# Designs tried in a protein design run: designed miniproteins, single chains, continued (5). Part 110

Each design is a single chain, and the fold is of that chain. pLDDT is the mean over its residues in the fold that is shown.

## One batch from the design tools (miniprotein)

Design m19819
Fold by ESMFold2-Fast:
Structure m19819 (fold): chain A 57 residues (1-57)
Amino acid sequence: MEEKLKEELKKKTIDELIAEARRLVQASHGPGEAPPVETLKRLKLIGEALQEKLDAE
């Protein structure tokens, strides 16, 4: 599952990755609750994809 998610994130542009991270945080962010582990894992993969794209430019 993680490999497929990583591939999907690599296909997105930097702007799309930022927008995805914002949506994910907003959707998972309730008043006073920590994000679920799956949300944190996805945010990590988005961060890795962003770093990879920035390094590739």
Scores: mean pLDDT 71

Design m19820
Fold by ESMFold2-Fast:
Structure m19820 (fold): chain A 78 residues (1-78)
Amino acid sequence: DDDDLFRRWRDYLLSRGASQDVADRAARLIVLGRQASLNGDYDTAARYLRQAADLVRPYDPQTADSLYRTSDILLNIS
Protein backbone atom coordinates (compact mmCIF):
# COMPACT_ATOMS: atom_id res chain seq x y z
CA ASP A 1 0.00 0.00 0.00
CA ASP A 2 1.59 3.25 -1.19
CA ASP A 3 -0.08 5.24 1.62
CA ASP A 4 1.39 2.86 4.22
CA LEU A 5 4.83 3.02 2.56
CA PHE A 6 4.69 6.86 2.55
CA ARG A 7 3.68 7.07 6.24
CA ARG A 8 6.35 4.54 7.33
CA TRP A 9 9.18 6.43 5.61
CA ARG A 10 7.91 9.85 6.72
CA ASP A 11 7.55 8.77 10.38
CA TYR A 12 10.93 7.00 10.30
CA LEU A 13 12.75 10.09 9.01
CA LEU A 14 10.98 12.38 11.48
CA SER A 15 12.15 10.03 14.28
CA ARG A 16 15.71 10.47 12.93
CA GLY A 17 15.52 14.29 13.19
CA ALA A 18 14.51 15.20 9.63
CA SER A 19 12.22 18.18 9.12
CA GLN A 20 8.65 17.59 7.94
CA ASP A 21 9.58 18.91 4.47
CA VAL A 22 12.57 16.56 4.08
CA ALA A 23 10.63 13.55 5.46
CA ASP A 24 7.65 14.18 3.12
CA ARG A 25 9.89 14.71 0.07
CA ALA A 26 11.96 11.56 0.69
CA ALA A 27 8.85 9.44 1.39
CA ARG A 28 7.19 10.72 -1.80
CA LEU A 29 10.31 9.89 -3.87
CA ILE A 30 10.37 6.34 -2.46
CA VAL A 31 6.68 5.85 -3.37
CA LEU A 32 7.34 7.20 -6.89
CA GLY A 33 10.34 4.87 -7.20
CA ARG A 34 8.20 1.88 -6.22
CA GLN A 35 5.46 2.88 -8.69
CA ALA A 36 7.99 3.31 -11.53
CA SER A 37 9.59 -0.08 -10.70
CA LEU A 38 6.18 -1.83 -10.73
CA ASN A 39 5.56 -0.29 -14.18
CA GLY A 40 8.93 -1.62 -15.43
CA ASP A 41 10.41 1.89 -15.69
CA TYR A 42 13.65 0.97 -13.92
CA ASP A 43 15.61 4.06 -15.06
CA THR A 44 12.97 6.38 -13.56
CA ALA A 45 12.74 4.24 -10.40
CA ALA A 46 16.54 4.41 -9.99
CA ARG A 47 16.54 8.24 -10.30
CA TYR A 48 13.79 8.63 -7.67
CA LEU A 49 15.57 6.29 -5.23
CA ARG A 50 18.90 8.12 -5.70
CA GLN A 51 17.18 11.45 -4.95
CA ALA A 52 15.59 9.88 -1.84
CA ALA A 53 19.01 8.51 -0.77
CA ASP A 54 20.50 12.03 -1.00
CA LEU A 55 17.77 13.33 1.35
CA VAL A 56 18.13 10.37 3.78
CA ARG A 57 21.95 10.41 3.99
CA PRO A 58 22.33 13.18 6.68
CA TYR A 59 19.96 11.28 9.02
CA ASP A 60 20.83 7.64 8.26
CA PRO A 61 23.88 7.00 6.03
CA GLN A 62 23.43 3.20 6.19
CA THR A 63 19.83 3.35 4.91
CA ALA A 64 20.93 5.88 2.25
CA ASP A 65 23.63 3.42 1.09
CA SER A 66 20.95 0.69 0.79
CA LEU A 67 18.84 3.03 -1.39
CA TYR A 68 21.88 3.82 -3.58
CA ARG A 69 22.56 0.06 -4.00
CA THR A 70 18.92 -0.58 -4.98
CA SER A 71 19.14 2.30 -7.50
CA ASP A 72 22.30 0.78 -9.04
CA ILE A 73 20.62 -2.65 -9.31
CA LEU A 74 17.60 -1.10 -11.09
CA LEU A 75 19.90 0.70 -13.58
CA ASN A 76 21.56 -2.64 -14.43
CA ILE A 77 18.15 -4.25 -15.18
CA SER A 78 17.07 -1.49 -17.61
Scores: mean pLDDT 89

Design m19821
Fold by ESMFold2-Fast:
Structure m19821 (fold): chain A 62 residues (1-62)
Amino acid sequence: SSEVAALLAQADALRARSEELRAQSLALGGENPETPEGRELARQSAILYTASGILRVAAEIE
């Protein structure tokens, strides 16, 4: 449905942004961000990843 398509499109956008922020965090501190900026980017990435997951669940509730 168009509603499911819209939710999945939003989830994909949030997932893409999450991956961008994670890549930035890794670039600043490697796999273990040592800077406050690196940790904040990792935190924001995790929030967007979780939000993306919630939208996918909303689209596919059984």
Scores: mean pLDDT 82

Design m19822
Fold by ESMFold2-Fast:
Structure m19822 (fold): chain A 73 residues (1-73)
Amino acid sequence: GASAAQVAAHVQRSTGIALDPAASGAELGAQVRAQGGGPTLAGGVEAAANGDPRHPDPGATAAAGQLMRDLGA
């Protein structure tokens, strides 16, 4: 599966949002929100970084699944 570091690097390349690759999934989601990212992206990054594409928000679940596919996970 994709690591939190791989998710962070991919999001930074795609959006320009700087993320700490050593952070937890919840911390990565908070960093996305703090830098002006939307809640769907924040939830998707959190879920993908945790290695679980499941999220209560269907939009976040779809975003996490796409991130994991983009990373070959």
Scores: mean pLDDT 73

Design m19823
Fold by ESMFold2-Fast:
Structure m19823 (fold): chain A 62 residues (1-62)
Amino acid sequence: GAADIALGEANIASGESLMQEGHRLLSTHPDNAAEINRGIGLTLQGIGDQFHGSLLLGSAAS
């Protein structure tokens, strides 16, 4: 439905932002274990958000 489309798009946009921040942390703090762990965590969370958003969009299209 329309709510699933709106939520799906929001989750994809959020996931893209998290992946960008994760990549930035990994690029700017290559020697800092805590920032590397944060960057990996944000990247994985972003992938999860994009996957969830894609499922919501798929449900709305059906």
Scores: mean pLDDT 80

Design m19824
Fold by ESMFold2-Fast:
Structure m19824 (fold): chain A 95 residues (1-95)
Amino acid sequence: KEKEIEKLIEEIAELLGLSEEEREKLFKEKDPEKRILFLAKEAIKLAKEGADSDLIDKIMAKIVELIDLEYENDPEKQEELRKKLVELAEKIEKE
């Protein structure tokens, strides 16, 4: 499970084009919610900047997979995080 989570985070980071410094901060973050929200925020920023929709869809699908893996036995937390992703997208669209 931990190896699958780390691999998925690396895949998302590669697709987002994150710097080595940004990746290091991600792996130092112990709170999986903060990691997920950071990745989602970066994906939404890329979408706003005009990145290809297929790329954004692929990134978002992997972020949802990450939520499901981190909280596989906590469906309430999965729903909470998906709701936060929607709220974050709306907030970034305004700014």
Scores: mean pLDDT 78

Design m19825
Fold by ESMFold2-Fast:
Structure m19825 (fold): chain A 102 residues (1-102)
Amino acid sequence: MEVEEIKKDLLSDDYKVRDEAIKRLLSLPLEEALEIVRELANSEDPKARAAGLYAAAGLARVVTDPAYLEELRRIFEEGANSEDPDVRMVGEYGLAVLNEVA
């Protein structure tokens, strides 16, 4: 399992590395992918939180379980209410993705 490498790559300054990390995240068992998202979304580092929310938006496109979709929605709502502009932007993006797939 490449969990630690995925976490590191999600924080990369290179958008191509981040996009590949999202693809790798989506290939993990759902519970492992959600655990990574939970860890990053609850980080005190705004960069890690924004990365976690962006990864969560990727999961929102493939997750069909209503309980997981409700959890992702709460994560995005918390992000959208952040004082950090990057976290807020990605939280709002995640809510838009949920509205598109719902």
Scores: mean pLDDT 82

Design m19826
Fold by ESMFold2-Fast:
Parts: sequence; C-alpha cells; structure tokens
Structure m19826 (fold): chain A 87 residues (1-87)
Amino acid sequence: AEEAARELAENPAEGLAGIDARLESLDAIEKKYADDEKVQEAAEKAKAELEKLKAAIEARDAKAILEEAKKADEALKELAKEVKKAQ
C-alpha cells in the first residue's frame, strides 16, 4: 500500500492514465443509471474522490496519495453496492 503510493508519486503518468480511464467508466455508469438517485449520488462521490487522488498524484505527495486512494476505494465500493441494488 505505502510502496504503491510512493511509486505513483515517483512515476505519476501511469497512475493518472488509470484514474482518467476509471472516471470515463463512472460517466458511463451515471448515464446508464440516470434515473437512480442513489447511484447518481454514489457515482458523484466516487468521481470527487478520484479527482482528489488525481490531484495528490500530480502533487507527488505519497502520504496524500495513500489517504486519497483509501477514500476513493471506499467510495467505489459504495457505488458498486448501489449499482447492485439498482439491478
């Protein structure tokens, strides 16, 4: 976990590309579940946390990357629960 955060701080390009791809996937989820308020709220929160993680990687702050990655993971898990309930 800490090692991965340090690698992202030293080599941000791959981490940033991965986050951008994930944000695009969230846009697709929001479009598919446009009528589900809980999915929309969870997706918005997940996008906000991924943007914070992206900012931490751009700042090359390994400690911030570790904290924001944890928050993004929690938000993405909540989104997955709401998507499962909507199905």
Scores: mean pLDDT 81

Design m19827
Fold by ESMFold2-Fast:
Structure m19827 (fold): chain A 56 residues (1-56)
Amino acid sequence: SDSAAAQAAAREAMAAYAAGDAERAVKILTEQASRSSPLLSALLRREAARIREEAA
């Protein structure tokens, strides 16, 4: 389901971010957002924006 795929993408993104790769984390979240429902897409894009702001 979209929710399961989004959870998997979020876990992968958080692992990348924890490893110091904020760019990869943002890419994972935004790519999954483009393949997700509108609500789930909004949540994933919000998380990507948060990571971008923290990494800047």
Scores: mean pLDDT 84

Design m19828
Fold by ESMFold2-Fast:
Structure m19828 (fold): chain A 80 residues (1-80)
Amino acid sequence: ADLALAKELGEALKKDGVEGTAKKFKIRPSIIYRAVNYLHTKKKDLLNGKDVQNAILYGLLTYGQEDENYLKEKAENYLK
C-alpha cells in the first residue's frame, strides 16, 4: 500500500517534475525538493518505492531547515 504510493510518486517526479508531483499529491513543493535532493546525494533510485518512501520521510523531518530556492534548483537539475 504505502510502497505502491511511493512508487507512483517516484514515477510522477520523473514524468511531471517537482511542481507537478507536489500539485498531484497535494504535498508542499519544499518537501519534494528535499526528497529529490536526498535521493540524488544518497545515490538512490526514483523508481524504488522504499528509497522514495525514505526520501519523503527525510523531506518531512527536515522541512524548513534549508533554503527552498537552493533545493529547488538542485532538485530540478537532478531530475533532468
Scores: mean pLDDT 69

Design m19829
Fold by ESMFold2-Fast:
Structure m19829 (fold): chain A 75 residues (1-75)
Amino acid sequence: SSMQRQQQLINQANQLVTQGRDLLSSNPTDPSSLQQSGDLFNQASTLYNQAGDNNNAQSAQNTSNYYYNRSNRLS
């Protein structure tokens, strides 16, 4: 069903968010880790958007942009 597909997308997005946070827990100021975490949150934003979860999509996109900006300042 469409609801099962929506939930699967949300679960996949949540896993990407967890991976991004876990990466930074180990390397909070490493530019490459910040860039990779930014990529993970950007991917999560896309999946949340596809699931219709606009609030989590926006939050993940904002977090992605924040990590990209931090990576660039530390590079």
Scores: mean pLDDT 89

Design m19830
Fold by ESMFold2-Fast:
Structure m19830 (fold): chain A 69 residues (1-69)
Amino acid sequence: EKEELLEKARELFGEAMSHAAVALGHFTNAVASREDPAEAQRHRDLGVEHGQRADELEKEANKLYEEAK
């Protein structure tokens, strides 16, 4: 039971980290694309979307981790 919750929390933390890395990549590309406002805006929008997903996954992982204690 506790081990399963910890494994699930670890999986969700991994997914959150993946989304956070993708978000950072999009924000970096938005800065690199500043001479193309439309492309820069698309990257900012995608960065926000992935950042929000990372936050959601981290919150769920933390809930499972606390339940495992």
Scores: mean pLDDT 84

Design m19831
Fold by ESMFold2-Fast:
Structure m19831 (fold): chain A 62 residues (1-62)
Amino acid sequence: SAEERLELAEEVERIAKELGLSDLEIAEVVQYALGLAEDPSLSREEILEKAREYAEKLKEEK
């Protein structure tokens, strides 16, 4: 649902902000997570874990 997608986006944005990513990097991680949410085989927990890993990778690419 739209509400569930918004909630996921807000949670992923919060995680990326906490890691100190830029606004552009935050947007990229959010879009990545929303793309994963189209796969019904992935749980919300798995999506959040993958989004965190992607955010950490972006932080290391300076």
Scores: mean pLDDT 82

Design m19832
Fold by ESMFold2-Fast:
Structure m19832 (fold): chain A 88 residues (1-88)
Amino acid sequence: MSREDLERAREHGLKLAASPDPELRRQGTAAYILSRLLLNPDEALSLAELARETGQSVSTVSAVVRSMAAVGQVEYDAEKRTVRLAAR
C-alpha cells in the first residue's frame, strides 16, 4: 500500500468519524487509527491523541482500539493507554 493510499484512507476515516451514523463513525475511527499507525509504523499513539485527532471521546476511541486489538490489528497497552501496530 502506498503512502498516498494510506493518506487517502486516513482522510476518508476522518470524514466517516464525523458521520451522524454510529456504525459509520466507529468504522471511520478504526480506519483512521489503522492508517495513522501504518503511516508511522514504529510509533505508539495515545488514546488522548487519537481522540483529539478524530473528534471522538477517549471512551469511544478506547472501545474501537480494544475491538481492533481483539482481531489482531493493533496492540493496546491499557497501562500506558497507547496503541501500536500488532507485532509480527
Scores: mean pLDDT 80

Design m19833
Fold by ESMFold2-Fast:
Structure m19833 (fold): chain A 93 residues (1-93)
Amino acid sequence: MELGERISEAVEGVPADRAKEIAVELAKELFGEEAGERTRKIIDSMSRVPGMTGVSAVGSVGTVASLYGGDSEEAIERMVERLREERERLLAE
C-alpha cells in the first residue's frame, strides 16, 4: 500500500547505519534519552538480518512511540520524512 511503498523508497536511499542514527535521534527528541537508547537496542537486535536495518529503524520508532504513549503513525511519518531528507542530502553531495 502507499505508506509501505514510501517507507521502502525512503529506506533504500539511506545507509543502514545512518537510518539507525536518525531513528535514535527522533526517538530522543519525541520521548527522551531512554526512548532513544531503547530504539537503538531494538534495531541492534534485528541488524543480523541483511537489508532489514532500515525497515527495523522505522518500525522501532513506531514501537517506541506506542510504549511512551505517543502516536505510532505520526512517529513513523516523521521518520519517513527524515529518511527522505537524508536521501536528498546525500544525492545533492
Scores: mean pLDDT 76

Design m19834
Fold by ESMFold2-Fast:
Structure m19834 (fold): chain A 91 residues (1-91)
Amino acid sequence: GAAARAMDVSRSPQEIVDGAREAADEDPKKGLLAAEIGLGVAQLREAVARTVIKLLGGETPDAQAMLDAGRRAKAGAEEGLKYAREKLEKA
């Protein structure tokens, strides 16, 4: 469902945003929770990528791709969370 897309940081940033918006539109409280979880998972993904870069002693193409993907997922999650918060405030 929509909440699952909001929490799935392997998806495109737009799919994460769309999932958060749909979940918040159906249930503002559950949408907010899904968006908060999604942001937490995206932050963890970025932290893992940074740790991999550090352990490898530098940025490899694969580690850089992981970091870039994590940054994009985090941006989508932050946009989705903003929408979910605004939706709950208006409810």
Scores: mean pLDDT 79

Design m19835
Fold by ESMFold2-Fast:
Structure m19835 (fold): chain A 100 residues (1-100)
Amino acid sequence: MKEEILKHIREQTEKIKKELDEYLGRKLTNEELARLLVGSILAHMALRKGVEIDLSEEEAIEKMLKTPLLSEEEFRKLAEEAGLSEEEIELLLELLEELK
């Protein structure tokens, strides 16, 4: 089950990367993908708290790409606040390690 979820996360990450590469007209670095993943979790956390994100698609992408890279400990705390399970946190940390 964990392997199937991790495969799904990898496939979705590759799809998003391809779409963003085409949109931006350049290839995203693994560091930018890691920043985008962290930024996406922050956006999901904000939405769960009822915060309206009134940003254009371009502004949202730029803001996510500027998200600071987190340590494993900082990422774990953020993911727990976002309501992710321990298993989901472990899978995302494995994905972030692959993006180094």
Scores: mean pLDDT 70

Design m19836
Fold by ESMFold2-Fast:
Structure m19836 (fold): chain A 101 residues (1-101)
Amino acid sequence: KAEEIAEEAIKLKINPFIILKDEGLISSDLLEQLLKLSPEELAEIIEDPNTLVSKFGLPEETAQLISQVLIQLYLKAPNIEPLKNISANTIAEALEKLKKQ
């Protein structure tokens, strides 16, 4: 599911959060909030999906899906939205912290 969403985002050259909204997995209000996230906030989500649970009240399953979509996108196409403006070091540090959990 996360891999399929990331691959479709790469194919269409769009932000994967738009696909998550179109599939009914997130609300339009949440999409607006996710599109406004800073690079540091995106890295925090990759490091700990529970930030989405605490900050936006999302189900744990949805928070994990969003984080996994971002990870798949980073591995395949880091140069597209929303990752294109995040430094490689910031994402690499977030992934290393995730691996140590």
Scores: mean pLDDT 72

Design m19837
Fold by ESMFold2-Fast:
Order: sequence, then C-alpha cells, then structure tokens
Structure m19837 (fold): chain A 92 residues (1-92)
Amino acid sequence: MEEKKKKEKEEKEKEGRELAEKTKEEMLKIGREKGTEEGIKYGKEMAEKYPEYKELLLEAGEEARKEAIEEEAKRGLELMLEESKRIEEESR
C-alpha cells in the first residue's frame, strides 16, 4: 500500500475540487455581470494557472457553461414576456 502517495493524491484532489468549485462560482458570477464569454475566459485563465488541476477546472468550466446557457435562455424568455406585457398594457 502506497500510503504516502495516496494521501498526497487525496490532498491534491481535495485542493483541485475546492479550486474547481470556486472557479465555477466565479465564472457564473462573471457571466452574469459581464457576459458568458468573460466567464469562460476566466475559467481558461485558471486552467492555465493551475495545470495540475486542469482536468477538474475544465469539468467545472463545462458545468458553468451549461448553467450560464440555461440562465441566459431563462432571461431571454422573461424579457420577451415582460416586453409583450408592456405592449399590451400601453395599448389599453
């Protein structure tokens, strides 16, 4: 049993997971404030800064991208519904 290597791997995996979660959260925040492209750019910069965690960061980035697309689609629908309602109210 390679106990030292296992502990080192688990510690790095935990650090990578925490970094990936924080990166995903920041990507979504940037995406909401500055747009999806800026959020993706941040995720890419983080993957370049931490090549050891590149796989985890790319996975988090893909999840953040999916959530951002879903959020944008929902916002688009809400905006269209609000505009339609406004036109209806102003026409009375």
Scores: mean pLDDT 73

Design m19838
Fold by ESMFold2-Fast:
Structure m19838 (fold): chain A 105 residues (1-105)
Amino acid sequence: SMEEKIKKLKEALKKNLEKAKEAGDELMTEIMEQGLKEVEKITKELKDKPLSELSGVLLLVAAALTLGRPEDAERILELFKEGKGFEELERIAAEIEALLQERLA
């Protein structure tokens, strides 16, 4: 369900936030906290959007944060919120997919 996907995403974001805190990386911690707040805001703003589109964007954000790329996570959220930059969003998604495939190999 959508509620389960959102719960898993928030758990993944919180787990990465805790890892950043444990590492003593103050900058990464701030970026992760900002990303989590933006995901929560966007989820509220997009409650009437198709679940498939919302789910895809949230999964990309979670993947970027899990791979240690918080800048990509912030950019994905920015592009999705603005409804622009389709080519840049597609490029970031492709890079994240490639990194996930490399980690699974």
Scores: mean pLDDT 65

Design m19839
Fold by ESMFold2-Fast:
Structure m19839 (fold): chain A 89 residues (1-89)
Amino acid sequence: SQATEKNIQGMRYFNGREFQKSIELFKQSLEIDPKNWQSWANLGDVYEKMGDYQKAIDYYRQAAKLAKEQGRLDQARVLEQRAEQIEKS
């Protein structure tokens, strides 16, 4: 889907440490599909790398909620554990 393509492009910019461009692409993915838990999780990853831990927690928890709603229980658990680990640090 177009949402998946934007998510993949966002991950490429994230891996290149072009964080603002990755955020733009992940947000565009969410404009197309706001239930795309992977794009929410990827926003969490970007904000964590930028040191914005509160936004990282919020995005990981939103991703976990959506992943759980979509039956992705293992992925939801990992995302919630990541958010809790940041909170405890």
Scores: mean pLDDT 91

Design m19840
Fold by ESMFold2-Fast:
Structure m19840 (fold): chain A 80 residues (1-80)
Amino acid sequence: SSAEEKLREIAATIPPEPEKLSVEELAAVLQRRLSLSPEVARALARTLRKLGIDSERQIELLLADPEGLAALAALARTYR
């Protein structure tokens, strides 16, 4: 999808973190920050981990980018 493609582009600019979160931990961060259901948050977490986004700091950097926030919201809508 165009949203996943945009997330991949932004993810490439975000440095990797040594401490990596599990899918459940990453989903919990997304659920808290984006007010998502647990099911949508887990689906989004799996996609983000495939893109190399697997830490809370990397999520904060994505959310700080208006295009990153918009792409996350658009992708989350596709899981409903």
Scores: mean pLDDT 83

Design m19841
Fold by ESMFold2-Fast:
Structure m19841 (fold): chain A 86 residues (1-86)
Amino acid sequence: SYYEQLLNSEDPETVADALLLLAVNGQEEKILAFIESQPEKAAEALKTLDDAGLVTLWRAASPTLREAILALPPDTAEFIKQRLQA
């Protein structure tokens, strides 16, 4: 699928765009599967999101997805906390 092609990109900004699109389209299961299979790549991609994109993803995320994101190494919880609080 189009999302699978984006998630397989070597560009973390492209991967971040795919994660945001999956979240907005209610396809959280695909984000969770990606985090489980490629946690380091997911963490790198999330760090490339701008504040608006990060807020959009966070608001669309269930408690389960939020917990999975905060568990991503390294220091992802601190990154998310700082970016969401300005």
Scores: mean pLDDT 80

Design m19842
Fold by ESMFold2-Fast:
Structure m19842 (fold): chain A 61 residues (1-61)
Amino acid sequence: FDKVVRRGLALIDELGREDPELASRAREELEKRYQKYIETDDPKEQLLIHGMVLALEEALA
């Protein structure tokens, strides 16, 4: 799962070259979801994070 989060952060950095405001919001959401995951171990948060990363990959392709 750490690889998915690392990938998401890398994609957010890439997005920041085009839209730093959107990248900032995406980073805040990813951090919020990851923090909730480490607090609750909720598989729903894992799915949401994975979905965010997939959406970022598609948007930046």
Scores: mean pLDDT 77

Design m19843
Fold by ESMFold2-Fast:
Order: sequence, then C-alpha cells, then structure tokens
Structure m19843 (fold): chain A 105 residues (1-105)
Amino acid sequence: MEETVEEIIEAINRGDFDKAAEIARKLGLSEIAQVLRELKTAVENGDEEKVQEAIERLTKLFEEVFGKEYADKVREAAENAVKIHRDIREALDLIRQTVAELGEK
C-alpha cells in the first residue's frame, strides 16, 4: 500500500493541488504541502518563473524524502498539472468573454 506518496502524485497529475497539499500535510510533509500551495498560486497567476521555481523545489523535496524515482514522477505530474490548469483557465476565460460579448454585439 503506497497510498500516501502515490496519492500525492496522482492528485498533482490530475491538477488537484489542494488535495495533494492536504495529503502531504496529513503525512507531516509541511514543506511539500507549502510548495504545492505556492505552485497552485503561481499557476493561477500565470507566473511562469514562480511555477518553474516551485516545480524544482517540489522535485528536490521528493528526492530528499522519497528518492530519485518519486522525484522524477512528481516532476512529470507537476508539469502535467500546470498544463491542465492553463488549458482550463484559457477555456474559462474564453467562455466568460464570449458570454459577455453575446449580449453587447
């Protein structure tokens, strides 16, 4: 039962940073939980520099705690999550713009 570390990685891969941070916090991984919250904020703000910084810190923390294999998995999951959040944000912004324009055109 690899529930704890695999659940964190799975939540990240789905773009659910809140769930990943919650699981990390329950495990006493406070620094990982904090970096996950910072990554979410950076992604929501479109701050690419902060996103990359958070991914690198998250990867280092996973390597230190769980080893290289999990560090590689979390990096890939985090990059996938960033892409998902950007795609969702773009879609939501387009929908909002389209709805706002339809009554005014």
Scores: mean pLDDT 80

Design m19844
Fold by ESMFold2-Fast:
Structure m19844 (fold): chain A 79 residues (1-79)
Amino acid sequence: APPLTAESLAAFLEAFRGYSGRTVVFELNGRRYYLELTYDPETGELTARVVDAETGEVVGTATSRDIRELARAIVELLS
């Protein structure tokens, strides 16, 4: 599969705008991950907890009001 880019992840995250909960599993560099998303309607912030789908370990967390910046932060966590 092609490598996950910030643009492709941003397009994926747009489907989950305003949603709180787990996303579908996605693959990056042979590893499988999912996101636990929390939307705060008071601040407009989206928080993504990046979870390794095989181990259940939290790889990192990113927060932004901008989905494109959130996607960039997640890609940088997985670099």
Scores: mean pLDDT 77

Design m19845
Fold by ESMFold2-Fast:
Structure m19845 (fold): chain A 92 residues (1-92)
Amino acid sequence: SLNERLEELLGRLLPELTPAQRREIVTSPDAARELADRLEKEGRLELSQLLREIAILKEKLATTDDPQEKHILRLQLESLLDSLERLARERG
């Protein structure tokens, strides 16, 4: 699932986060934005921006009832997760 992939990538990119914190960020757009604000202050601008965009898409996905829009939003989320995976590989 997209949530499982995001949780795994957060573990690679932010190993200082506990499993509980990673799960909260995956399930709460507000928690994701709070993390993005901290990362931005730390100069981690690309990671911050990707987390903000993921939070926006997850909120849109939760509020839309249109199957076509849901499909497009899932593809956009997959693309953002691919960008996170690239950042995780560059760190390793």
Scores: mean pLDDT 88

